# Designed miniproteins, single chains: the designs that were tried, part 38

Each design is a single chain, and the fold is of that chain. pLDDT is the mean over its residues in the fold that is shown.

## One batch from the design tools (miniprotein)

Design m1386
Fold by ESMFold2-Fast:
Structure m1386 (fold): chain A 95 residues (1-95)
Amino acid sequence: MKVKVTVEVRRLPNGRHRVTLTIEEEGKPAETITFGLDLPLSVEQALELAIEMAKKLLEERGYKIKGDVKVERLPPSGPAGEETLVATMEAEKVE
């Protein structure tokens, strides 16, 4: 069973980070999990932590990451020019 996972990390004006995890399984509606990281991290460090958390979540569900993590920097958005990084991963169910 194929799963696509997208991790979005957005740096807020107050220096905190908002993380959005989107899990897309074939034949199921997308699952979205949003949480904050209050640690004094760069947006790159926050993304690395969020990717680690996403990998652990997938492993607990019996999935293994396939291929490379693709990281993209989005154009600044919102009233404060918020920095946003997006990581995309694919996973498969391990028998």
Scores: mean pLDDT 77

Design m1387
Fold by ESMFold2-Fast:
Structure m1387 (fold): chain A 120 residues (1-120)
Amino acid sequence: APDPAEFEVEYPHTPAANEAAGLAATPVVAEIEAAEAAGMSVDERALLIARLAAAYARGVVAAGEEVRLRLTFRVPLSEETLKEMEKILRELKKEAEGKATIEIEHADPKAKERLEEAVK
């Protein structure tokens, strides 16, 4: 079965930016591993992937590089999950000062438009 949520990095970064991204992402990776062991929901996975993408982007930007990410969601998400995801994306946009670009792919066109509005 396809993964319900994933992110992809559009182009390669320097070793220093990759190290910074990896360090920023480490706590979120640990949360994902613990949640997978506990049998996480699709909504919980989607939020953790959004948090992982945001942590990665913050690390790259902190290292002085621009980052472009694609977030893909293949299943419907709850209203609560969409609200929390909008918050994660808006906080990233504010902190990245225009150096992070996030492209959204979602099975639901309305959810896609809503998340795209959060990253404008």
Scores: mean pLDDT 81

Design m1388
Fold by ESMFold2-Fast:
Structure m1388 (fold): chain A 115 residues (1-115)
Amino acid sequence: MKKTEEAFKVAEAVIEVAEQIAIYLEKEGFEELAKELREEVEKARKELEELKAKKEPVEFLDGEGVKFLLELAEKIKKMKKEGKPEEEIAEETVKMIAERLGISEEELIETLKKN
């Protein structure tokens, strides 16, 4: 019971983080890349809703990356609750990801372009 709920929280965290990356990319002028990422986010949301409706067991990767994504999603939700501008939330999200990976924000954007 708890494992399925935790798996859904991880999926929601991934979707939330990806949405913030898309907002950042759109603001920085990468409109096509942002659009592609938004389409993948929307697809992932629909797939997650279908999995929740079916109550099928969902397997997600566990580890340090998953913990980071959950912490990042919680921080995003906190920033939204505090009324921070969408732009500021997106910028902080990308900065936190880049810092976690040990790369620059520019290198993160280049990595997203290649995938």
Scores: mean pLDDT 74

Design m1389
Fold by ESMFold2-Fast:
Structure m1389 (fold): chain A 102 residues (1-102)
Amino acid sequence: SAARRARRQRILDATADLIREKGSWDNVSTRDIARRAGVSVGTLYSHFPSKQALFDAVDERQFKERVKHLRSLGFSQGTIATLLDVSQSTVSKTLAEIEAEE
């Protein structure tokens, strides 16, 4: 649902902001994230089964935004792979996921 997607994005935004503020995901609690996102801890766990799953989702979203930004500047998949120190197949897969989310 749209409401579920909106809550998921609020949780990801809250997590990213708290990591920035505290300098490490290790210093961020699920209670801090739930409070910042305006959701219950139970609602947070309904979206992400673990703190690691939440961290992975934040990292994936930030990576997608970096790939999308570099592509918008006209860089090739190979150049993006070099700039982000990943395989070209990772960039290709990420671009396919971005296209599928349109």
Scores: mean pLDDT 85

Design m1390
Fold by ESMFold2-Fast:
Structure m1390 (fold): chain A 56 residues (1-56)
Amino acid sequence: MEEARRRLDEAQERAKKLYEQGRFDEASSVLGDELRRLAAEGKVLEEDYTLDLPPP
């Protein structure tokens, strides 16, 4: 959880800077990609990230 929190904080800081530069799509991609990666590693609560995928 500590690692996940740090990575999320860093991603949020990067996204915030991108937002300030008008790079909204890149900011969203940075946050979304990091959240997805952390969720796949089981480091983020499911409540914070909705995973609604059909079974393989």
Scores: mean pLDDT 67

Design m1391
Fold by ESMFold2-Fast:
Structure m1391 (fold): chain A 65 residues (1-65)
Amino acid sequence: SAAEEARRKFEFDEILALLMMQATVRNDKELLEKLKENPYDKEVLLEAAKKLGFSEETIETIEEL
């Protein structure tokens, strides 16, 4: 449904913001560019979360997108 699509987009945007913030803190410019170019790519977000050391809970949230 349109509501489910909007919710999924919101969840992607929220996760992307968290990942970009942490990549910035670590000065990982290559990862920042990859995230900017692939904001709705679940595999890219998942790889980034694992690389940046996010919690299992966050990783599970991304896997369920």
Scores: mean pLDDT 83

Design m1392
Fold by ESMFold2-Fast:
Structure m1392 (fold): chain A 67 residues (1-67)
Amino acid sequence: ADINSPEMQAEINATLWIIKGAIAEKAGDFEEAARYYELASQYLAPVDPETAEEFRKKAEEYRKKAE
């Protein structure tokens, strides 16, 4: 694994957005949680589509809560 590879960079970025999403979720900031989980899903889609789908669904859930 090379940290400079697009695939590795996508995984690192996705992990960062997941962590930020979880923090926002715990803070009750559902709009921010939805945004971060959506970003995580987008970064994961080309490298891990199954996990990307999970975070896409979480983003939809929190987007509904923010409304």
Scores: mean pLDDT 80

Design m1393
Fold by ESMFold2-Fast:
Structure m1393 (fold): chain A 56 residues (1-56)
Amino acid sequence: MNVEELVELLESLGYGKLSKEEKEKLEKYLKILDKDGDGVLDEEEEKELLKKLLSK
């Protein structure tokens, strides 16, 4: 999952419209979790990221 897909997913889940700062924060999280450098996260990594973002 990439940043744009995450933004759309969060917005569709009722998070509302994300600010530019929130989108940049998502990019940083994705870079940390993307250890392979493929630009694609495993489903487990995606769930962990979403859990952190949705918990607040």
Scores: mean pLDDT 65

Design m1394
Fold by ESMFold2-Fast:
Structure m1394 (fold): chain A 56 residues (1-56)
Amino acid sequence: MSNKELLEKEAEELEKQRPEIEERLKEAEKAGDVAAEAGARLQLMALENIKAWLEE
């Protein structure tokens, strides 16, 4: 077992949740909820950062 396997699994789970996160972002944009919008954007950034860390 390695920490890389745990991060890879976490990234895969987040990738599966991506459509829901994107939907929440759209809902926040429609509502003008700046805090919720920022939260969704940060989750997407975290996913991209994890993927970047896994790539060599």
Scores: mean pLDDT 77

Design m1395
Fold by ESMFold2-Fast:
Structure m1395 (fold): chain A 64 residues (1-64)
Amino acid sequence: TRPKPGGLKMLIRAARRRASLVPPEVAERLEEAIKKAEELAKQGKEDEASDLLSSTLEQVNGEE
């Protein structure tokens, strides 16, 4: 399902919650992605920020 405009805040919340449930090394990766996404959003690059967080969450959740 395509993310809705403004869904970035929900994505950040989901990533933060996931970070509390994974090992510290994985949590650090998620927090790094959250910081980068917030920076991109400040620059008006919300699509890029959402893509980054979605990609990172999928990699963390289903990493092989």
Scores: mean pLDDT 74

Design m1396
Fold by ESMFold2-Fast:
Structure m1396 (fold): chain A 117 residues (1-117)
Amino acid sequence: SMEEIEELERRVDELVQRIKEAAKNGDLDALMAAVRELTRLLAEAFSRGVPKEALERIVDRVIDALKEILKENPDLPESVKQALADTAESLAFLAGEATGDTERVEKRIKEIKELLK
């Protein structure tokens, strides 16, 4: 329902803010915990059959936020940067499975890899 989608978007926004704050503060444990929770939440939403248009929109927003976090926190350990990139790639594949748009998956992955240079 619309109410369930709005609640999902609210929870996603909360987790994205936790990741941003943890990255800025160098709290790597909190950062990785929030990333794991975000990935689980979105995988669960996919398995429950959230509309593909809503999932695509949410995933795009999350990937853009992860790109911003990587750009604004260049001093993050390489292992953490790679984990954020791997998360964004996994979410791109999840959205691709829902929509069948493999070209968009490849484009998202390329953009993320460019941020690791």
Scores: mean pLDDT 82

Design m1397
Fold by ESMFold2-Fast:
Parts: structure tokens; sequence; C-alpha cells
Structure m1397 (fold): chain A 87 residues (1-87)
């Protein structure tokens, strides 16, 4: 699936320290996951995007990116708690 390929590329970019590319790839993966209604892909994309924004904020000192990363991490936490509540 195209979203899974983008998530793989985003994770590879994150490991390589290319945080800007990781964020761009994760955003596209998120868009495709939302179009597909795939909550697991959406959660993975949000998690990668949050980590990419956090790393970019650390590298640039951008407080708005840090705040966005924190908001995304909180959203991912809520989504994972909802998934756990099912079991």
Amino acid sequence: MKAEELLKEAAEALQAGDYERAAELAEEALRLAEEAGDELLKTRALELLAEAYRRLAEATGDEELRRRAEELFERVKAMREEALAKR
C-alpha cells in the first residue's frame, strides 16, 4: 500500500537525520491513511510526524514545531489508549 511505503521512507529519513523529509513523508502518509479510513496507518503516520517535528524543533529551536509535536504525541497517546480499551 502507498501509505505503508511512505511510512517506511519516513522512518528511514528519521533514522538518517533528515527530519524535514521525514515530516513531509509522514504528512503524505497521514493524508492517504485518512482517505483510506485506516486508523492503524493514521496512528503510525501521526507518531512519525510527531517525532520528526520534535527533532526539527530541537535542531532549529522552533517553539511552534515543538508545540505541534507535543499536540501530535498527545493525540497518538489518546488513539492508543482507545485501542487498548477495546481489549
Scores: mean pLDDT 82

Design m1398
Fold by ESMFold2-Fast:
Structure m1398 (fold): chain A 67 residues (1-67)
Amino acid sequence: VDKDPSKTLKEQILDMLRRAGLYDERTEEAVDAALAEFGLDPNAPFSSVDDDTAIRIIAAVVDRLGL
């Protein structure tokens, strides 16, 4: 997985999902909802969260997508 510390949380997560073949019109909405659930700023640097937090966000997105 490509981890670019200059990317925002939303950009990095969307890139990860896009590379996994999970990007569609619902994915951006699911990412926004998951970030809001965790109280995170989508424009915050990806480096501001640890790997455990990133995994929880991705799990929440996947759950919201019904996967």
Scores: mean pLDDT 75

Design m1399
Fold by ESMFold2-Fast:
Structure m1399 (fold): chain A 107 residues (1-107)
Amino acid sequence: DPEKKLKEKEELIEKNSTPEDKRLLEEARRNPDMSRSELQEWLARVYGLSVSTVSRIGNANDEELQRLVANSKDASVYRFIAAAMSAYDAGWSVPNAVISGIGVRNG
């Protein structure tokens, strides 16, 4: 059941997430129908990155992503963006993409 798995992930996030993660998830829930470009622009604004950087992370293969993460100021943010964009490109809603990003970043 996708709804049950989502609820279990949300409960885990509520226990182990930062206030910033909770705010991101709330904003994603208010804007669940963001286009791919709108999602990239939103993530760029939230994390103080260029849209070009977010696009590069979102389009990176595993080898390029490892390189980008290794050379980043904040590896956790890059892992979040990669996971969120990957989930979105797989057809997940914006809130579910954010949940994926938080989960991957936190281990």
Scores: mean pLDDT 79

Design m1400
Fold by ESMFold2-Fast:
Structure m1400 (fold): chain A 70 residues (1-70)
Amino acid sequence: MPPQEELDEAMGEIVGAVLASTIENPELREMLLEAARELTRRGEPVTEENIIELVKERAGVESLEDIPAA
């Protein structure tokens, strides 16, 4: 069995993919997937809330709605 950390990482990738699949904006979709991967690299809990917070931080916005569609 893989370590619990690796299982949490796999779950984070699934959560990131699910969030990305619900988004029509391809730039935001990429940001969500990159956030999930970054949380995995940091060893941070990969949750929907953490993914959203990291995307907001990286984009410099207070909400995902403020991310410009490029």
Scores: mean pLDDT 69

Design m1401
Fold by ESMFold2-Fast:
Structure m1401 (fold): chain A 80 residues (1-80)
Amino acid sequence: SAAAAGAALLRLIDAMVAEGKSREEIVETMISVTSLLAGRARERGDEELAKRLEELKKWLEENPDASAEEIKAKVEELAA
């Protein structure tokens, strides 16, 4: 579900921040994980979730200097 994907992504962001990862490392990791999750959603026939994850990935690619707070806000939009 979008809520489950969102919760997993938020936990990942919090973990990376706690580990002291840079903004660049967080964005790059989020692009990779969002791509993986979108692929899994497509394999399951969840086209709506796959589309929302691809939109998040595109936003991350367009915002490489995004803060963890900004990324979390976008993930919350996906989960709604």
Scores: mean pLDDT 86

Design m1402
Fold by ESMFold2-Fast:
Structure m1402 (fold): chain A 59 residues (1-59)
Amino acid sequence: MDEGIEFLKKKILENNPNADLEALEKGEKLLKENADEELKEVLENYKELYEEALKKEKE
């Protein structure tokens, strides 16, 4: 499961080194803290942050 988080985090950092660093760290903390049932809910929020970063980069 950590693989997906690592992938998203790396992708965002590759696009914008300084963009959404705090969001990435908060998402990672939440995922590690809730590694059972709530993990999927946190992943959904993490994915939204990633998509927002990509959209800003395109514009």
Scores: mean pLDDT 61

Design m1403
Fold by ESMFold2-Fast:
Structure m1403 (fold): chain A 68 residues (1-68)
Amino acid sequence: GGSLSEEGIEKLENALKLAEQLGDAETAALLRKVLEKGKQGIAPTDEEIEELERLNPEAGRTVREAVE
């Protein structure tokens, strides 16, 4: 995998806001972790992507699309 792009970070921030608005606390917590790492230039791990897909398939897809 690659690092998160600026566009990818924006998409993840939008996904985080939606998860928080819907009360999906587990998805929101993992998205925050991925975003914090992404802003530092650190790619999400396969395990983090798989966990997001398990918790929220749409959020997992968003992270996958954000990684180049």
Scores: mean pLDDT 78

Design m1404
Fold by ESMFold2-Fast:
Structure m1404 (fold): chain A 81 residues (1-81)
Amino acid sequence: RLEELAAEADEKYLKAEEAFKAGKYEEAIKLYEETRRLLEEMRRLAEETVEDPELRERLLAGLEKQLELVEKKIEEAKKKL
């Protein structure tokens, strides 16, 4: 379910932020990449299961923004290595 994937993505993101703050950049990158994969799965699920075009557009726009943020975090962590 989308709610379950969202909860898992939130958990992975928080762990990634903690690892980044602790200077564990390789660990942070892996956790951010896991977060990205969960967000990509949520995007796929929303595209496949949300029949209402307006609701689908809003969900996809939100997920796209979150994916962009996670990609920037991965870039930041890689620059710290």
Scores: mean pLDDT 85

Design m1405
Fold by ESMFold2-Fast:
Structure m1405 (fold): chain A 81 residues (1-81)
Amino acid sequence: AAEEADAAVPPGASLADVGRRLGEIMKRDPEKFAEVGRRLDEIATAGDQEALDRIRALLEKRFGPDREVTLAEVVELLYEE
């Protein structure tokens, strides 16, 4: 149901909004998602295009460059790091 918000890692500043929304949704598991959400918010707030490109590369390495990934999959990848 959240194809636009949950299907792919958004580029640029849109990742800050996604990080904040993830924090709200994942309040049930605050230890895990607070850490991931904080890191995503930091990267997006800095507007660091290189950091965003590196996150995309990590997702492509983990899930493949030819498929869409959900935000849940992104959070799981970043938490494992």
Scores: mean pLDDT 58

Design m1406
Fold by ESMFold2-Fast:
Structure m1406 (fold): chain A 78 residues (1-78)
Amino acid sequence: MEELKKEAERLEKEIEGLSRQLVDALNAGDTATAAELARQIAEKLERLSEIYEKLGDHEKATRYRQAAEDVRAAADAL
């Protein structure tokens, strides 16, 4: 369980960094880079959903899954 918590912390930090890059890409009008960054974020959010499901935090797992779906849909619209 400790390994899953450390993985979740790492993924959350990576998502924060990628989200800043995504905002920068969108502000620059680089929709191709923005779409790729959004897909990477969605993948990491899906993994966080899996981790929190395994940890028994079903509410957080559901929120991360929904966030992943929303981000992926946004990427596909770019």
Scores: mean pLDDT 87

Design m1407
Fold by ESMFold2-Fast:
Structure m1407 (fold): chain A 77 residues (1-77)
Amino acid sequence: LSPELQLEVLKAMALMGLAVAISSGIEVEIAREGAERVAAARTTEELIAALRETIKKSKDEELKKLLQTHIKAAEAA
């Protein structure tokens, strides 16, 4: 995959995870703000920063764990 396409795939995966949190009623406001930050990310570094910021604001352990998996995927890319 091109670097641009890899970033878009990583963003899409993270956005899907946040969409599941929103649809499940898990910290809907925090998850929506997180999705906006993820959508705005233009680099893998910005994507990781957006996910870390969402984790810092979250109090839900399952959401934090989910976002950590997306950070690990982005770091591995």
Scores: mean pLDDT 86

Design m1408
Fold by ESMFold2-Fast:
Structure m1408 (fold): chain A 118 residues (1-118)
Amino acid sequence: MEEEARRVREAQERVREVLLEAGVPEEEAERLASSAGASIELDPEQAERLKEVVERATEEGRGVLLLEENTPEELQKLIAQAKRLVEQGVAVAVLRLEEVDGKYRVSNAGVSITPPAP
C-alpha cells in the first residue's frame, strides 16, 4: 500500500511538472494533478505546448500520456504505451484533452500502476 501510494504521488508530481511546462498556473496544475476527474480550461497555445511536453515525457518513459481523441487507433496506441511503462514499474498518469466550442479542456483521467487486463 505505501509503495503504491508513493508511485501514485510520483505520477501526480510528473503531471504537475508537465502542466507547468505547458504554461498552466501552479494552483491549477496542482489541483488537476492531485484529483482524478478534475479538469481545467486551456487556451490553444497551452494545449499545443501540453501535447509537445507530454510527447517528450512519453519518449523519456516518464509515464504521462495524453488522450486527444477517442478513436480506436489512438486508444490502442495509448493502451500499448501504458502497458509498456507499467511493465517497467512506472506508474502511468493519463490526461484527456478535449476541444469544446473552440476552447480546450484537459482532464485528469487517473493513474494506473497495474498493467491493463488483456
Scores: mean pLDDT 75

Design m1409
Fold by ESMFold2-Fast:
Structure m1409 (fold): chain A 72 residues (1-72)
Amino acid sequence: AAAAEQAEWDRLVAANREIAEVVRKHGPDQADEVAKTAEEIARKHGLSDEQAKALGAMAAQGVRDGAAPPTP
């Protein structure tokens, strides 16, 4: 049964949606705050500490690299 995979996917989708909104609202100078917030969001959605830290790092990196509008 794919029930466990579906539940994990649903948690990841919910966390990613919320994290994406945070990333869009913050600039590169707020990377640390974005990482912290993303970790809290991931934990709130029931993701593991390892997944929370990974999502936080990815969100911070996205902000630092410029969560820029699509470049031409």
Scores: mean pLDDT 74

Design m1410
Fold by ESMFold2-Fast:
Structure m1410 (fold): chain A 66 residues (1-66)
Amino acid sequence: MTREEKLAAVEKYVRELAKEKGLSDEDIETVINAVRRYLELHPDAPLEELIERAKRIVDQLVAEKK
């Protein structure tokens, strides 16, 4: 997978999870930007690691809204 393919897969996952959990477009952007920064520092990070990181950030945002 290329860097762009990994980021696209993360974006798809985050958007689907966000719809399910009632997150805003701004929250989605925050999660995607955080994962993008991580990938810039760790370009060899596997997709599974990026998905796990995105999930943690989503869970944190959901907890803050409850």
Scores: mean pLDDT 81

Design m1411
Fold by ESMFold2-Fast:
Structure m1411 (fold): chain A 60 residues (1-60)
Amino acid sequence: SEKEKLKAFGETVANLYRIALEAEAWLRGEPLDDALQARIDAVENSIRKETEEKIKKLEE
């Protein structure tokens, strides 16, 4: 279904951002610590909310 496609795409986007943030930290010599994990979690939550909003628009 279209909803399942949007969920899968949202998860893919979240994973790509996580990899990008981890790669940026590695390139800068920054630790992979709880602060970085909190930033990753915040981005993943933002993408999840946006995905849910897009799904709601499909149900209108």
Scores: mean pLDDT 81

Design m1412
Fold by ESMFold2-Fast:
Structure m1412 (fold): chain A 90 residues (1-90)
Amino acid sequence: MAEELRKKGVELMERALELFEEGRSHEALLEEARAYIYFAKAKLEEGKLEEARKLLEEARRLVEEALESGAPKEEVEELLREIEKLEEEL
């Protein structure tokens, strides 16, 4: 259900903002990436494929930035796999 997916995305965004304020930059970037993944899932449920594609591109960018900032490779690879699975729906 798109509404529940958007709600989860908002909760993840709020967590990302808290992490940024605490100076936990790579954790904040990963949570922001997760938020964009949920927003993309909501757009896919609504049939808005172009909007979903753009959200997945932003999620990928955030994950790559998190890796450059010292995020654990295992967490980065997990999120990239999730993004790739959703890109297959496009």
Scores: mean pLDDT 87

Design m1413
Fold by ESMFold2-Fast:
Structure m1413 (fold): chain A 55 residues (1-55)
Amino acid sequence: GPSGAPADPVIGAAAMAEVESPEVTVEGLRRVLAVLERYAPDQVAAARAALERAE
């Protein structure tokens, strides 16, 4: 629960994102899309937008 202790959650989230393995998750899909962005940036941008909106 919330408390008066200030903590930077973004730092924890960043550390977890670095350690997290790319599985069959939204993050895994985003990593695949980042690679594909070199070949089809327009399609990748549309797919990323769809994932964000689907959430």
Scores: mean pLDDT 61

Design m1414
Fold by ESMFold2-Fast:
Structure m1414 (fold): chain A 57 residues (1-57)
Amino acid sequence: MKTISVTLPLKEVAEAAGMSQEEVKKLLEEAVAQGLLADVRYEKVGKTTMVTVTYTL
C-alpha cells in the first residue's frame, strides 16, 4: 500500500480545529485505533510539538 505523511505543529492543528492540543491528540489516537489513519507520531523540536500523520492511499 502507498502512504503519505504530513508533519505540522500540533498547536496550528489545534487552532485550526478549534480544539485543545490534548483533544486533537485524543482524536488522532482514536483514528489510528479505528484504522482511519496508518500512524501518528509526535516529536518535540525545542518548545514546539510536531505531529506527523500517516494516511493509507
Scores: mean pLDDT 81

Design m1415
Fold by ESMFold2-Fast:
Structure m1415 (fold): chain A 77 residues (1-77)
Amino acid sequence: SLEEVLDALVRHIEALTGNPELAERIRKAVEEALKQGKSFDEIMEEVLRILEEAGVPDDLLEQIKSTLEAAKKRLEA
C-alpha cells in the first residue's frame, strides 16, 4: 500500500541520515500531504525539499531520490 511504502521510506531516511528529528519531520509532512489528497509526485517533491533544507549531503540525496523513484515504480505497477 502507499502508506506501507511511505513508512518504509521514512525508516530508510532515518537509517541513512542518523537523524530521527528529520525523519519525524518528514513523517508528519507525508501524513499531512496524504490527508490533503496530494499525489505521490507532490509528496516526493515535499520530502526532497525538507531534506535539502536540512542540508543532507548530495550523495545521500541522490540515494534517497533513487529510493523514491523505485517506490513510485512499485506503486504504479
Scores: mean pLDDT 80

Design m1416
Fold by ESMFold2-Fast:
Structure m1416 (fold): chain A 67 residues (1-67)
Amino acid sequence: MEYAKKAEEAAKKAEEAAKKGDGERALQYSNIAQNYAVRAAALGDDEGAKKAAEYAKKAGEWAQKAL
């Protein structure tokens, strides 16, 4: 599941940015992870979309923590 993996990578980048105090970067990666969840759903990858959405949620939590 390509998009789920990309969403996971984006979530890790959001966490790294948040830990560095870069809320703008963390929010950017959160949006990237969300976009991968939408892409997976559009291709009919229901399990990949669900997994990507969980990573997008985690990335969003890191972005909020950095704000």
Scores: mean pLDDT 79

Design m1417
Fold by ESMFold2-Fast:
Structure m1417 (fold): chain A 74 residues (1-74)
Amino acid sequence: GPLTPQEVEDTYKAAEGNLKKAREAVEKGDLREASIYTTAAGIQAAALDISGDTERAEKVRQEIREVIELAEKA
């Protein structure tokens, strides 16, 4: 597959970190920074999905949608 089991875990942790930074960026009003972090999280979600971790990929994608909705309401 495209990722090893360890790389899958590292990718998921990186996605969680990027989502946290994206939320912090929205709270600061930095929509450009938020877009950078949500884009990175989206790439990581795609890598998880291709590697067979569809459940965590969908969780990351759902959290990206929530960050976008939060930004639109700001």
Scores: mean pLDDT 88

Design m1418
Fold by ESMFold2-Fast:
Structure m1418 (fold): chain A 82 residues (1-82)
Amino acid sequence: EVETLTITTTVTVPEGYLVEGVVIASETDDSVTVRILYAKPGSPIVESLDVTITVPEGYEVLDVSYTIDGNTVTITVTAYKK
């Protein structure tokens, strides 16, 4: 029997910016680093923000998903008990 848990983190980029994209920068058994790319509307300059989510001891990362809503990214990490 596989025991799972879900960790949800919401990240808001600075006011006046919009999320241009999201990239999984690194994934290990116990952590995920998500890179959020954001820019001012019409700007050629893209900024980045890295967010690291660590799963509890005894769990391993199973899946990572995200949703984008304007200037907000909701990241969901699903982990399973080893």
Scores: mean pLDDT 83

Design m1419
Fold by ESMFold2-Fast:
Order: C-alpha cells, then sequence, then structure tokens
Structure m1419 (fold): chain A 58 residues (1-58)
C-alpha cells in the first residue's frame, strides 16, 4: 500500500514529504524524484526494489 511504500522510502533515507510523493509516483507508474546528490548505488537499489522506469533529479 501507499503507507508501506512511504515507510520503505523513509528507511532508505528519503525525507518524509518526498517519500510520500514518491509512494504516489510508484503506484501511478511514474519516475522517482530523487535529490541531486543521491548516490548512484542508492538510485539503482530504489529502481530495482520498486520496479520503476526511471528517476528525475530535483
Amino acid sequence: SKEEIKEELVKMGFPEDLAEKNAEAILQGKPLIVPKDTPVEKVIEALKKFNVSGVVFE
């Protein structure tokens, strides 16, 4: 559910407000929004975990 996805994103280090927006994005099949300085390894982990098509940097 949205709440479970949000909690996982917060555990991965996303701010709560961004985690909520990204939980919606994942459920709608949209790209993840990530901070510009997010490590590549963390981006790849999120892409694999949530099976999303891509990312958009802030």
Scores: mean pLDDT 78

Design m1420
Fold by ESMFold2-Fast:
Structure m1420 (fold): chain A 64 residues (1-64)
Amino acid sequence: SSEIEKLKEEALKEIEELLKKGASPEQIGRVAREYVEKLKELGASEEELEEFERGVTKLVLQYM
């Protein structure tokens, strides 16, 4: 759904801002898990959740 897509984009943007501010991998993992739970509540598929987690990993690698 468009709500799932919007929440994924908002989550990745928030995670990127946290990484820019020097957030630890532990803090990023916590925030990512909170967004995964919200995405699940909206009915996100396993594939959509995997895409989100892949996006988080790419951001972490970019800023570490």
Scores: mean pLDDT 86

Design m1421
Fold by ESMFold2-Fast:
Structure m1421 (fold): chain A 83 residues (1-83)
Amino acid sequence: QIEELKKRAAEVMKRAKLLLERGKKIDEEVAKLAEEAIEKVYEGLGILNIDPEKGLKEAEKLVEEAEELVEEAERKIEELEKE
């Protein structure tokens, strides 16, 4: 559903922005993963704004990829802060 996907995109964007700020201070790869996630969310939301019916599956894929990038960055930053 479009509204559910937009909510997922907003959550991923919020997480990615926090990771980007922290990554700039702690680790370049965390920052890079966060930036890539932000770009994918913007692309997905752009697709939904142009043609929500036709672009829904492509937007879902982009948001899912962004979620994976954010999870990877979160795991990495957690390990770095632990040691």
Scores: mean pLDDT 81

